# Designed miniproteins, single chains, continued (2), part 78

Each design is a single chain, and the fold is of that chain. pLDDT is the mean over its residues in the fold that is shown.

## One batch from the design tools (miniprotein)

Design m6714
Fold by ESMFold2-Fast:
Structure m6714 (fold): chain A 72 residues (1-72)
Amino acid sequence: SMKEEYERDLKDIEETRAVLERQRAAFEKTDMSPEAKAYYERLFEDEERSIRNALATLYKKYGDEEKAKEAE
């Protein structure tokens, strides 16, 4: 059903965000060169943007305009 597809897609995005948050927290505690830190910070920022865009797209697809605006 449409609701089951929505819940599955939402869970997949939430799991992706949780993985990213764990990876970022681990990297913040890691002793790295300034160059390596800058590289990973850009990657994490890009991935966060992708997650926000995916959430906004999902909310728009299923008609939750308020949540779509908050995700952007």
Scores: mean pLDDT 82

Design m6715
Fold by ESMFold2-Fast:
Structure m6715 (fold): chain A 65 residues (1-65)
Amino acid sequence: MQHTGSAAKNLAQQILADPQQLLQENPSLSEDKLQNLVDLAKAFVEGKTTEDEFLEARDALLRSL
């Protein structure tokens, strides 16, 4: 956690603030995948995971749609 004000933090905050926006942008996204994405964003914001881990996991979930 060596970055402040990064794109990853903005993405995590958007996911936590409006997870339904992700369903609208990615209609193939299931509720289970959305919940996993919310959990990842929360873990990153709480400092439980790194920026790289969050971005990689998010991209993997979105690519699996």
Scores: mean pLDDT 74

Design m6716
Fold by ESMFold2-Fast:
Structure m6716 (fold): chain A 67 residues (1-67)
Amino acid sequence: SDDELVAKITQLNAIDAIALINKQVQEYIAKNEIDRAIAFLKRVREAVTDPTVQSVADLMIQQLEAQ
């Protein structure tokens, strides 16, 4: 579930967190589930406290919302 993935991301270092976020976002994009990718990234943004991970999530949201 997305909740389990978000919880896992909060326990990882920034590099591993970004890698897992990117993998999950690419899986949603491959399925044409853009709204789900954005919702997942917003959940990540809310849950993480690392400024680097927050910035990466914000950039990905901006890129996907621009379509």
Scores: mean pLDDT 87

Design m6717
Fold by ESMFold2-Fast:
Structure m6717 (fold): chain A 87 residues (1-87)
Amino acid sequence: KSTEEIISEVSKKDQLSVVEIIRLLELDAKPEEVAKALRSLGVPVEGEGKDARIESSDFVTFLENGGILDLEVELGVEDLKKAVEKV
């Protein structure tokens, strides 16, 4: 799915749960891992685990700045995760 299509879908919502983000981006990760990755990438996340929520406007800004690739890298590369945890 294109970033523009994802942004359009997100913009119809007031807030998204991490579970909805996982479904929307077709991520193969646990809700708590996605919430942690988003926080590490500077996205404001409220709550923990499956109940973690993000404002649609904040998430749209993240996607517009190439966030999908950054999120996939953060979740998919454990070696990179070890390097990033100090930045």
Scores: mean pLDDT 73

Design m6718
Fold by ESMFold2-Fast:
Structure m6718 (fold): chain A 76 residues (1-76)
Amino acid sequence: STQLVDLGTKEMEAESEEEAAKKAVELVEEAAGQRPSSVKVTVTRTSEKEAEVGVIALFQGETTRLVVLKVKVKLK
């Protein structure tokens, strides 16, 4: 069976889209306490000073878990 773990929407500040993506993945890893089997990160620049990061992390085992996180990012 597959279980969904939705971490909701969080906010952060970052200096770049790359930093925001890295921090978002780190938040998922911290929440799960382990590294995912696979991870998909999407970054959308929504304005000069704003971006959105979506993380979908797959944890494979006897039960498959999908962990999802959305982050609203304010760029410095």
Scores: mean pLDDT 85

Design m6719
Fold by ESMFold2-Fast:
Structure m6719 (fold): chain A 73 residues (1-73)
Amino acid sequence: PLDLERLREVLEQLEKEKAFLGPSPSLSVTESVASGVWAVRHGLASRDMVVAHLEKTDPSLLEPFEEALKEFV
């Protein structure tokens, strides 16, 4: 299950540090989802762009991403 409390903490850290975690194979599910939500929040990517990327790379992140997007955007 997606840890929404941890996701909030990661998003707050990204906002304060002005840092983007980027696409990295070492990112956890929570960090990958947080990065996608952060990019959409700041207009760096559309929801459709992130969805298209996840469909090609890791479709298991689609449902967690949509859940986080509803909660935090």
Scores: mean pLDDT 71

Design m6720
Fold by ESMFold2-Fast:
Structure m6720 (fold): chain A 100 residues (1-100)
Amino acid sequence: SLSEEILKLLEEIEKLLKEAVEKNPENSLIKTALEKVQEALELVKKDPENIEALKKAMDLLEEATLQVLFAQSRGVVEEELAKKIIELAQKVAELVKKKE
């Protein structure tokens, strides 16, 4: 289902951000991005068919993506890792649009 695919993509983003935090445990930008993605995951898990919850999760994911881009620009995150996270976030956004 679209909901299962959204959850899997969000979980993949969470794993990548956890790896980034392990490499940069003192960096607040990446830790904040992880926290926002985890909040988005909890919102989707509670009610995966709730459009308003999905929209809130997308707002959180967009904020997380901005933190990742800022961290990458500061040399804290590898360009390849940042690109993967952004591509996964774009896929999540497209799937959420299909549920509207």
Scores: mean pLDDT 86

Design m6721
Fold by ESMFold2-Fast:
Structure m6721 (fold): chain A 70 residues (1-70)
Amino acid sequence: SMEEDKEALRRLLAGLQQVTTPVQLRNLIHELRELSKTSSAKEEIEKAIEALEQGDKAAAIEHLQRALAK
């Protein structure tokens, strides 16, 4: 549901802010990819994944915040 997707996004955004290892980042990207398959915010989640793959954590956080806003 939309509420379950938003709760998952909130958890992943909080996790991203606390990520300190490459393994944690890889696991978080995997969870974002799975969520993007069913989320109405797919476009913003995919942009966040692209930012993370480029090493831009700040841009990824902004995209996930936009995903949560709508």
Scores: mean pLDDT 84

Design m6722
Fold by ESMFold2-Fast:
Structure m6722 (fold): chain A 63 residues (1-63)
Amino acid sequence: SVADTFLAALERAVALAEEVGLEAAKERVSRELTDQGYTVLAEEIRAMSLEELRAAVAAARAA
């Protein structure tokens, strides 16, 4: 589902941010989403801070 795709992208962005830094992580994940046709989700991830990304992951998992 779109929700599952977004959660996976959020989790990947958080994990990558620890390895390569936040901006590089968001760029990689956003490009991957855009390549798959999820342009709106890519824009949402680009706009998010690390705190917002972590909060979004926690919220999605709690649902």
Scores: mean pLDDT 86

Design m6723
Fold by ESMFold2-Fast:
Structure m6723 (fold): chain A 63 residues (1-63)
Amino acid sequence: SMDAIRAQASTLPQEEAAQRFLGETDPEVQAALLSALDPATRARALVKYPPELAERVAELLRS
């Protein structure tokens, strides 16, 4: 399941990936999804988030 999430997120255009992740329930779920991805993919996804949400998700990814 996590392998499938990694593969799917890495192949999505940044706009589509950001929109799908924003559609999920909360920042904790988004952080869990992003934690399964490569650092470069995580950075690209975070750039597409609203600043407040990006900061919260980045904080959760730190631990």
Scores: mean pLDDT 63

Design m6724
Fold by ESMFold2-Fast:
Structure m6724 (fold): chain A 65 residues (1-65)
Amino acid sequence: GMSQEELEKLAVDNFVKGNTAFDKGDYAGALKFFQKAKEAAKQLNAQDLVNKCDEWIAKCKQALG
């Protein structure tokens, strides 16, 4: 499995990419990035970050119709 450091980097990098994509109106791209961030956050047992990812995933799904 990934190290904790690799998972933390993966979670942060994908969360930032998700925010950037969402800001540009790329809701499909944003959804994929937030899903990747959530998977890394789950492996870290970082429940607060999982919850943040779920909020953004819901916003992306709403924006996509």
Scores: mean pLDDT 89

Design m6725
Fold by ESMFold2-Fast:
Structure m6725 (fold): chain A 102 residues (1-102)
Amino acid sequence: DFDEKAAEEDLEKFIKSYNLSPEEQEAVRKAFKKGVTIGQLALIYESIKNNLDEKEVEKVLEEQAKREAIGRVGPENEEARKKKEKEILEALKEFKELLLNK
């Protein structure tokens, strides 16, 4: 699948550009498989490095997770959307906690 290959190439570029540790690489790959976007991963990394407003970052991540969930399960299935949104947000939280525990 050309789309899967392009997404994986973008993930590898992200890992290389941010010089992620092996533990961080495993965490981003796990989050990516759950539906987290590279943009959301980059935003978390930048928020920690640049001390961005945590509430504003969280709001943007929640809005992006909702849009991604709608794209994956459709807007009409609210229960599936909420489940996917929660899965994405939990993966983002796990990644953020891993970076903060360095």
Scores: mean pLDDT 74

Design m6726
Fold by ESMFold2-Fast:
Structure m6726 (fold): chain A 68 residues (1-68)
Amino acid sequence: SAARLAAFQRAAEAVARLQHGTPPVRPEELVRAAQRAARDAVAANADRLKSVGDVPGVVEAALREYGA
């Protein structure tokens, strides 16, 4: 869905920014940032959503792609 793709992209961007930023951040901060970005993306598109499910799956996918 468009909402899932948007959540994935925002989570991936958050992880990438923190990993390439200075100073380095803790893994817990990467997870927290990814979760927040994914939730915010879903909330921003709430009026177009058929379902808000699978946010945890999106966060996992983003962390695999751009995280440790």
Scores: mean pLDDT 62

Design m6727
Fold by ESMFold2-Fast:
Structure m6727 (fold): chain A 79 residues (1-79)
Amino acid sequence: TVDRAVEEAVARARARYDKLPPKLRAALSEAVGRKPLEDVTPQDVADLAGVSLSAASRALKRYREIADESSRIVQEALE
């Protein structure tokens, strides 16, 4: 069913998010709490997490991919 597909997608997204280092997850949550995800830069995440710009960029890209995949599946389920 549609609900099952959405539930599985959300669970998969959560599992990917949970695999991120705790400090990066905390920094991403803080950054998203301050401004829209689209306006969050790798530098914002690097500064909050105390990591390299490269590590922050990878974490932010992964977070955006997880968010986009979840949004897409929910939207397809509603159509």
Scores: mean pLDDT 73

Design m6728
Fold by ESMFold2-Fast:
Structure m6728 (fold): chain A 100 residues (1-100)
Amino acid sequence: VDVDAFLAEVKAIIAEYLDEETAARYFAAIDTMRAAQYSEEHVLHFALELARHAAETLPAEVAIAFIERLKAVVRRYLGDSPLGRALLAELDRLAAEARA
């Protein structure tokens, strides 16, 4: 499990899909988590809030693309970890809601 690589790649996805002001807020949250001790639960809550924000604020097609890219990064860096499995389950749910 490589949480630091996961968070770095999440920053790249945020920069691609979200506006500058929103991206800056999420970057600050990631930097705070990396500078301080973080738990798997903190990372889980952060990623789910981010995905929910995308689902609520982006056009459905763009939100789905964002969530699918986030899922790919979860699979790559978090793998079959409990954190990775929990994230994938919730991201699948959010993607299904965005498709409806």
Scores: mean pLDDT 81

Design m6729
Fold by ESMFold2-Fast:
Structure m6729 (fold): chain A 68 residues (1-68)
Amino acid sequence: AKKLTVTAIDEENVEVEFPEPGVLILKDGTKVEVSGKVVLKKIDALEAKFIVNGEEIDINKNAIVVQK
């Protein structure tokens, strides 16, 4: 399974690296076009779908859960 790299984490936010242009689908169904490093709220990152090159991929949720 393909996974996106979590590159930075703070109290409220997580930075996710997209090696190719992709789309985020947030919990409310909002679609956001993204490329490169993207900063998201932790809650949005945990609940969002990540689409890269037409495929749904996951992030390393353990990195988000372990780091505050």
Scores: mean pLDDT 70

Design m6730
Fold by ESMFold2-Fast:
Structure m6730 (fold): chain A 58 residues (1-58)
Amino acid sequence: ATPASVLKDKEALKNKDPEYLQSLRDAARGVGKALGLDEETIEKLYEMLLYVEESVLK
């Protein structure tokens, strides 16, 4: 089971400014394109960035 604190942090991240979330997505896409990554790898990179942000918020 996920601890309540982690759920609260994920909720806060989801409720963050849409502009902030879009900037994270744009950063992942920009880096991925610069490195010549495919779309699937770019999506994984975005997921990794979100995971890191959620981990740091602990």
Scores: mean pLDDT 67

Design m6731
Fold by ESMFold2-Fast:
Structure m6731 (fold): chain A 92 residues (1-92)
Amino acid sequence: MLKEILEKVYKEAKEYTESIKSELTEEDIERAKEMKAKAEAEFAAALARLGEEGVAEALAKALAGEPLSDEEKRAATAALTYAAAKGALDAM
């Protein structure tokens, strides 16, 4: 399910960021905020075009290493980047 995949990515990104927290700068935090905002907009656009099920299928294919269309690649990348950036920011 889409939510379960994104929650796993969020937790992994959060744990990794917590492990390097002492090395992070104010500029790193601002870049993470910008990446999250851009990925959130692209993820919303993907949901509008493919629906939740279509985005979930794109993510499942990406994780399985299966061939993706250009639209599926963009959707999977946006969703994963959004989850990772959110996890990282919550650890900062």
Scores: mean pLDDT 83

Design m6732
Fold by ESMFold2-Fast:
Structure m6732 (fold): chain A 98 residues (1-98)
Amino acid sequence: TLEAALDALGAALEAAALAAGLTPEQARALAQRTVDLIRGLIEQKRYDDAIALLEYLAQIARTAAAVSKDPAVRAANQALADAAAALAEVIRAEKERS
């Protein structure tokens, strides 16, 4: 579902931020703001903007996973890239129904 995919993105963002050395408060705030931004774009039916943001986030996460020597950072960023890609597909399906 859309809500499940948004929740998964938020959790993956928080985990990636924590692995990168952000505080729990900073990681949670970043995840919440990002999810709120994407939710707002969907509510405005700005589906292509939401998809573009998620594709950019997935690219950043894949790059972080590729260059990091820390296994925890690699795993967290791979999970973030996967969650962002999965949410983009859910939003594409939502756009087709709108």
Scores: mean pLDDT 89

Design m6733
Fold by ESMFold2-Fast:
Structure m6733 (fold): chain A 83 residues (1-83)
Amino acid sequence: SERELAVALTVAGILLAGMYFEIRRAKEKNVPKEELRKTFEAMLEQLDETIERLRELGAPEEVIKKLEEKKEELKKLLEEVLK
């Protein structure tokens, strides 16, 4: 339903924001690299499950593509912080 789609989109947005926040927090507080990796990987798994749920709910391919692009941007940002 449109309501279920809206809820799943909100969850995806919260996960993306949380991933960005964790990267920023780790940079500011000098969090151990291994801790940041594990936290990010757990959130990434939840995001992938949410994107799959969005596909099942019939989200437009353009929306899925934008979420995947934001996911890849965050992965690149993580690698920059971890080097």
Scores: mean pLDDT 85

Design m6734
Fold by ESMFold2-Fast:
Structure m6734 (fold): chain A 78 residues (1-78)
Amino acid sequence: SMEEVRREVEILGIAARAALRATEEAAKKYPDASPQKILEAFIKALGAAIRAAEEAPEERREEAAEEAARRAAEETLS
């Protein structure tokens, strides 16, 4: 249904923003990280953020995505 598609698009938008923010912040902490490693961190952060946003209740969706993205990006670049 279009309702389901709209929900998925909303989740993807939240997850993408969370992943970008988390990756930028992690890259500042790990300035020696290669561009390839930073891209890997973004991809992992995006996947984690999507899963967290899907599992969270609507009111916690952004917070859950941000927490998961931050953890994944830090773990990848550390």
Scores: mean pLDDT 88

Design m6735
Fold by ESMFold2-Fast:
Structure m6735 (fold): chain A 79 residues (1-79)
Amino acid sequence: SAQEQALALLRQRNREQLDELRARVAASPASPSVKAALLAQLDALEARLADPDISMEDLQDIAVELTRLEQKLAEADKQ
């Protein structure tokens, strides 16, 4: 169905964004404690993405949270 395809596509995009953000955290000049906190939040989002019954709303919430984590990393890189 179109809904199943949309859900699969958003899950795939969230996984790709999560992988990209992990790479950015690894390359970041931020302190080890800040990096550890960001990685812990990414691990929690990855666990949510692993849920086979995940809703479209949950996937949209994960996309928003990934964007917020990117903003937190960008701010940490300025300090």
Scores: mean pLDDT 87

Design m6736
Fold by ESMFold2-Fast:
Structure m6736 (fold): chain A 93 residues (1-93)
Amino acid sequence: MEAVEHAEAMKPRIVAEATAAGWDEAGVRRVVDALFEAVVSGDPGILERAAREAIAAGEDERVALLLLQLYLKARDPSLSYDELLERARAWVA
């Protein structure tokens, strides 16, 4: 199965599950699209760009924080969840 085809098939499911958990649909689609694009391209910088775009668009802070956490973890897998959140908050501030 092509990785891109599998990723595209999973996007609607992830969006539906996250929306059911109280996330804004547009924000979740931004996160999912950026994450899959970063994985397919091998470029975590896509996540950082998506986070900056979310901030510029005035989206929910959680969207930018999640994108930055994913970016930071991709750059340094040794970072803990607490360190990821603290660094992402410092980046947005």
Scores: mean pLDDT 76

Design m6737
Fold by ESMFold2-Fast:
Structure m6737 (fold): chain A 89 residues (1-89)
Amino acid sequence: SLEEAAAALAEQLLAGDAEGLVAQAEEEARRALAAEAEARAQAANADPSAGRGAVALLEALARVAEALGRREAAETLRRVAALVREILA
């Protein structure tokens, strides 16, 4: 499943340079929140299965961020996941 694939990716990231990847994901998430209207427009045209995969990946990255002590990064990633869920509803 997409959720299992996202979890497996998060585990692989923990085995490698997870800190660098979390920092990059946090910056991209901050830009998405700043450009919320554009993010909503992009998500509205996405396949719902891709949107569910994105939510699972963002939640997995948020768990990795928490494991690294990156609390603000984890919260930012969860905010983007919540935005994607809202758009999919």
Scores: mean pLDDT 71

Design m6738
Fold by ESMFold2-Fast:
Structure m6738 (fold): chain A 83 residues (1-83)
Amino acid sequence: SEIEKTYILTNMFVIAIHAEADVLIRRDPSLKAKMEEVIKKVDELMAKAKQAYANNDLESVKAVLDKLREIEDEVVRLSKKVA
């Protein structure tokens, strides 16, 4: 179903952002505090997606996915600036 596919994508983005943040902290420890705030926000968004999925609320799951995409774009952009 569309909601199952969207929910799977939210889970995949959460895993990707966690991994990207972990790599970035290892390359530049000065970013640890910023990445910890990113991880906290991502985990809060995942909790919202889980509740929306349980309620069969496709639009709310999509809204979470859009926010996760924006967060990953920011983390990836930061990673390209770090040697």
Scores: mean pLDDT 88

Design m6739
Fold by ESMFold2-Fast:
Structure m6739 (fold): chain A 58 residues (1-58)
Amino acid sequence: MLEEAARALEAGDAEAAARALREGGVPVSIQQAKAAADMVRAGMPARAAAELARLNSL
């Protein structure tokens, strides 16, 4: 889940990241996934951005 979401965020694919998190039981919105992708572009590690999106959606 988080590893797949992090890979999608590294690729800039917020929709794939949201799908990976939702399949893992995290009710993330596409807007939250896009915000996480923007954080990765700004220099945040993708794994940390994926974990933050997970925590903010629980």
Scores: mean pLDDT 80

Design m6740
Fold by ESMFold2-Fast:
Structure m6740 (fold): chain A 127 residues (1-127)
Amino acid sequence: EEEIRRAAEKASKAIETLLAYQAVAEVVGDTERAKEYREKLNRLLTLVDHLIEAADPESAELIRQIVEEGLKRGEETAADLAARVKAMSPEEAQKLMDELGKKADETFEEASEAVGRALYLALQRRE
């Protein structure tokens, strides 16, 4: 339970930072970076889906709720950042993108490890 909740919370945070980075990268015109981080988001969401499938119904519902809230917050944050970046100088936009990219990479690694660990433990309980 505790491992599943922490994994879902880390996934939620990673989803938010990945969506924020994608939005800024798209506004700046860095289509390759936007694609790379979209692929990271898709990989994380796939891993979360596997965890939901392996978890008991109560835990699966908790994961769905936490991740759904993260997606909603991420979409709202991404829209706000996209609007703000349009008003920035190229230098300010690049600095923000570099800072967001570092956070997205860190949170993605933490989330992938936590979700992978929770999935491994859930599968062991079923066997």
Scores: mean pLDDT 86

Design m6741
Fold by ESMFold2-Fast:
Structure m6741 (fold): chain A 51 residues (1-51)
Amino acid sequence: SPLEELKEKADHLLAEGKSVDYVKRVVVAAGRILGYSNDDIAAAEKYVLSQ
């Protein structure tokens, strides 16, 4: 699903030592570029901020 794909991207970047702020920005941008729903993008952003 779009949400799970964005979460996997976030988990990968966080595991590489990227900052929460950087990961949030990348995940939001990726979701917008890929045409994912605003709800899925917002849920992925919330997931990143909970880390």
Scores: mean pLDDT 85

Design m6742
Fold by ESMFold2-Fast:
Structure m6742 (fold): chain A 87 residues (1-87)
Amino acid sequence: SREELLEKAEEIAREDFEVILEETKDLSNEEKIAFLQQRLAELDEAEKYYTEKGATSDDKDLVEAILHAIRLLKQKIEEEIAKLKKE
């Protein structure tokens, strides 16, 4: 269902963010910010791609779930960058 796809998208975004935090834990704050900004740039390109693809796709629910996961992960990364900049 659409609801199950959105729940799975939220779980994927959560897991991906946890991996990012674990992989960057030993980096300086400056290096973490640079890494996170690069990930945001990659996610921006993915969001553009799936937004365009969603306009022409027969599986709109799946594309919506993918976009939901991308947007949630972007939000988590933006919040982490803001937190690191306060330190």
Scores: mean pLDDT 86

Design m6743
Fold by ESMFold2-Fast:
Structure m6743 (fold): chain A 68 residues (1-68)
Amino acid sequence: GEEIEEEIRRAEEAIAAGDKEAIKEQIKRLEELLEKYPNDKAAWTTLGGAYYALGEHEKAEEYFAKAA
């Protein structure tokens, strides 16, 4: 599979588990990949969800806007 698709799946698993440290690690990985693949809307949406799960809802909304 694509590297970004794999990282999206890992981030979704971390969010579902409520594992804050895993979520933070996946945020870093997704941000790095989005510099390389800025048009991946699924990755932007997942990054928004990750920040929302961490209680950073303003930042989550900003990233959801990038996915729209």
Scores: mean pLDDT 82

Design m6744
Fold by ESMFold2-Fast:
Structure m6744 (fold): chain A 100 residues (1-100)
Amino acid sequence: MKEFAEKKLEEVKRNAELVEDPSLSKEEVEEAARKAAKAATEMAKKVPEMSVEQAEEVLRYLGVVSRKLVELGGSREVLIEVASGEMAASGTMIKRLIES
């Protein structure tokens, strides 16, 4: 579980960094955003014990991704996928804080 969470967090981070690359096309940015969102949702689903720190990092990266998509006029479908990833991470963080 820990190795999977770390690998998926790295995937979220890498794709969020790609979204910030000004040389990328809108389509490349949307592909990176989709990959970041998928990694985040997979992490939340398979790692129900995701730490508060890991959830905070996911939310930080997806926040960057969502802002860039809005600025570029990104597709509604991709924005929904990113929002789903944010909700999954937020839900995990809230659950951990309540159970602490």
Scores: mean pLDDT 79

Design m6745
Fold by ESMFold2-Fast:
Structure m6745 (fold): chain A 117 residues (1-117)
Amino acid sequence: ATADAYAEGLRELMREAVRLVNADPETQKRLEEVRKAADTPGARGFLHLVEAARLLQEGKKDEEVIRHLTEALRDILGLPREEAERVAKYALENSKDIDDFIDVVAEEVRRVLERRA
């Protein structure tokens, strides 16, 4: 996989997380069941993306959003903690809304992966 493929895959996962946050109560209950059963890096990372999306929709721009995105990037892409945290902080500071946040995260991840190639 190329840096472009990973960045686009992450964008798709983040958009799915936003869709699930806006889903009906039954779908949200299914998310809680998945969270309790999550034992893979991909599943844990996706649940962190869901929490980051929820907090952003509530207008939260704090350390909790940074924490959840950092863990998501570590779990999904295997980024080192320091790189994941820098991406999370940069995206939070340089985004106007959740759609912009998704685009900034994907683009920063692409740049990080290109530098490591």
Scores: mean pLDDT 80

Design m6746
Fold by ESMFold2-Fast:
Structure m6746 (fold): chain A 73 residues (1-73)
Amino acid sequence: MDEELLEEAKKRIEDAAVRSITLGASAEEARQAIEEEMRRQIERLKEAGASEKTLEELRKHGERTAASVVAAL
């Protein structure tokens, strides 16, 4: 259950990153978009009853995705 929710949430964060890059967003705009999507997904998983471990993994994935995109731009 948590595994499927986590993978879907990770994909949505990655999709937000790809979308920002494709639209020519600045590093700051890309970071903001990724952080906003991460917050939405964390709230969704909390409502679904995901464990704190799963929420922490999602936070780390979002932060890593944002850092990677900013470093690449």
Scores: mean pLDDT 82

Design m6747
Fold by ESMFold2-Fast:
Structure m6747 (fold): chain A 101 residues (1-101)
Amino acid sequence: SKGSVDFTVEEAGEYEVSITQLSGEPGKFKVTLEHKETGKSQSATVTLRPYLTESVTFDIEEAGEYKLTLETLSGSGKGVLEVTVTHKESGETQTFTLTLE
């Protein structure tokens, strides 16, 4: 299973991506952050369980349009995920809901 959201980064810096599993089955996921203009990407792996939050930090060098992708590596990967992207210096947040299968 695979889901993605697009979001805008106004300021370079450290961004925390927090993923909370609102429903579905536990699983291991690949989190990919891609700068849409350049195609440059960073990835991390998280293991999610229902109602728990896991976080990864990405260092973003360029402002612009980004695509965040969650891809199932193991487990069912089904359910509803809440994804919060936080600029660590300012505390500004953007929140998205992803539905996987």
Scores: mean pLDDT 81

Design m6748
Fold by ESMFold2-Fast:
Structure m6748 (fold): chain A 76 residues (1-76)
Amino acid sequence: TQDIQQQRDTLQQNRDDTNGRRDSYQTQLSQTQSQGSSPSNQQQQRDLQVDIDTLDSSSRIIDDTINQVNQQLNRS
């Protein structure tokens, strides 16, 4: 039980870190969008969106893993 709770706490910390990074990239994307629509700016927007999408995918995997750990904790 103790070890499973520690795993959950670690996963929750990883989720919080991932969400923080995602919010940072979202802020950068918003700033880039406000600076105009040059080809370089458009490329930077696309690159930031890819980074955000990657973090969103990682967050969903972490959330699924937390749910699985919580299910095992409830059944143990």
Scores: mean pLDDT 81

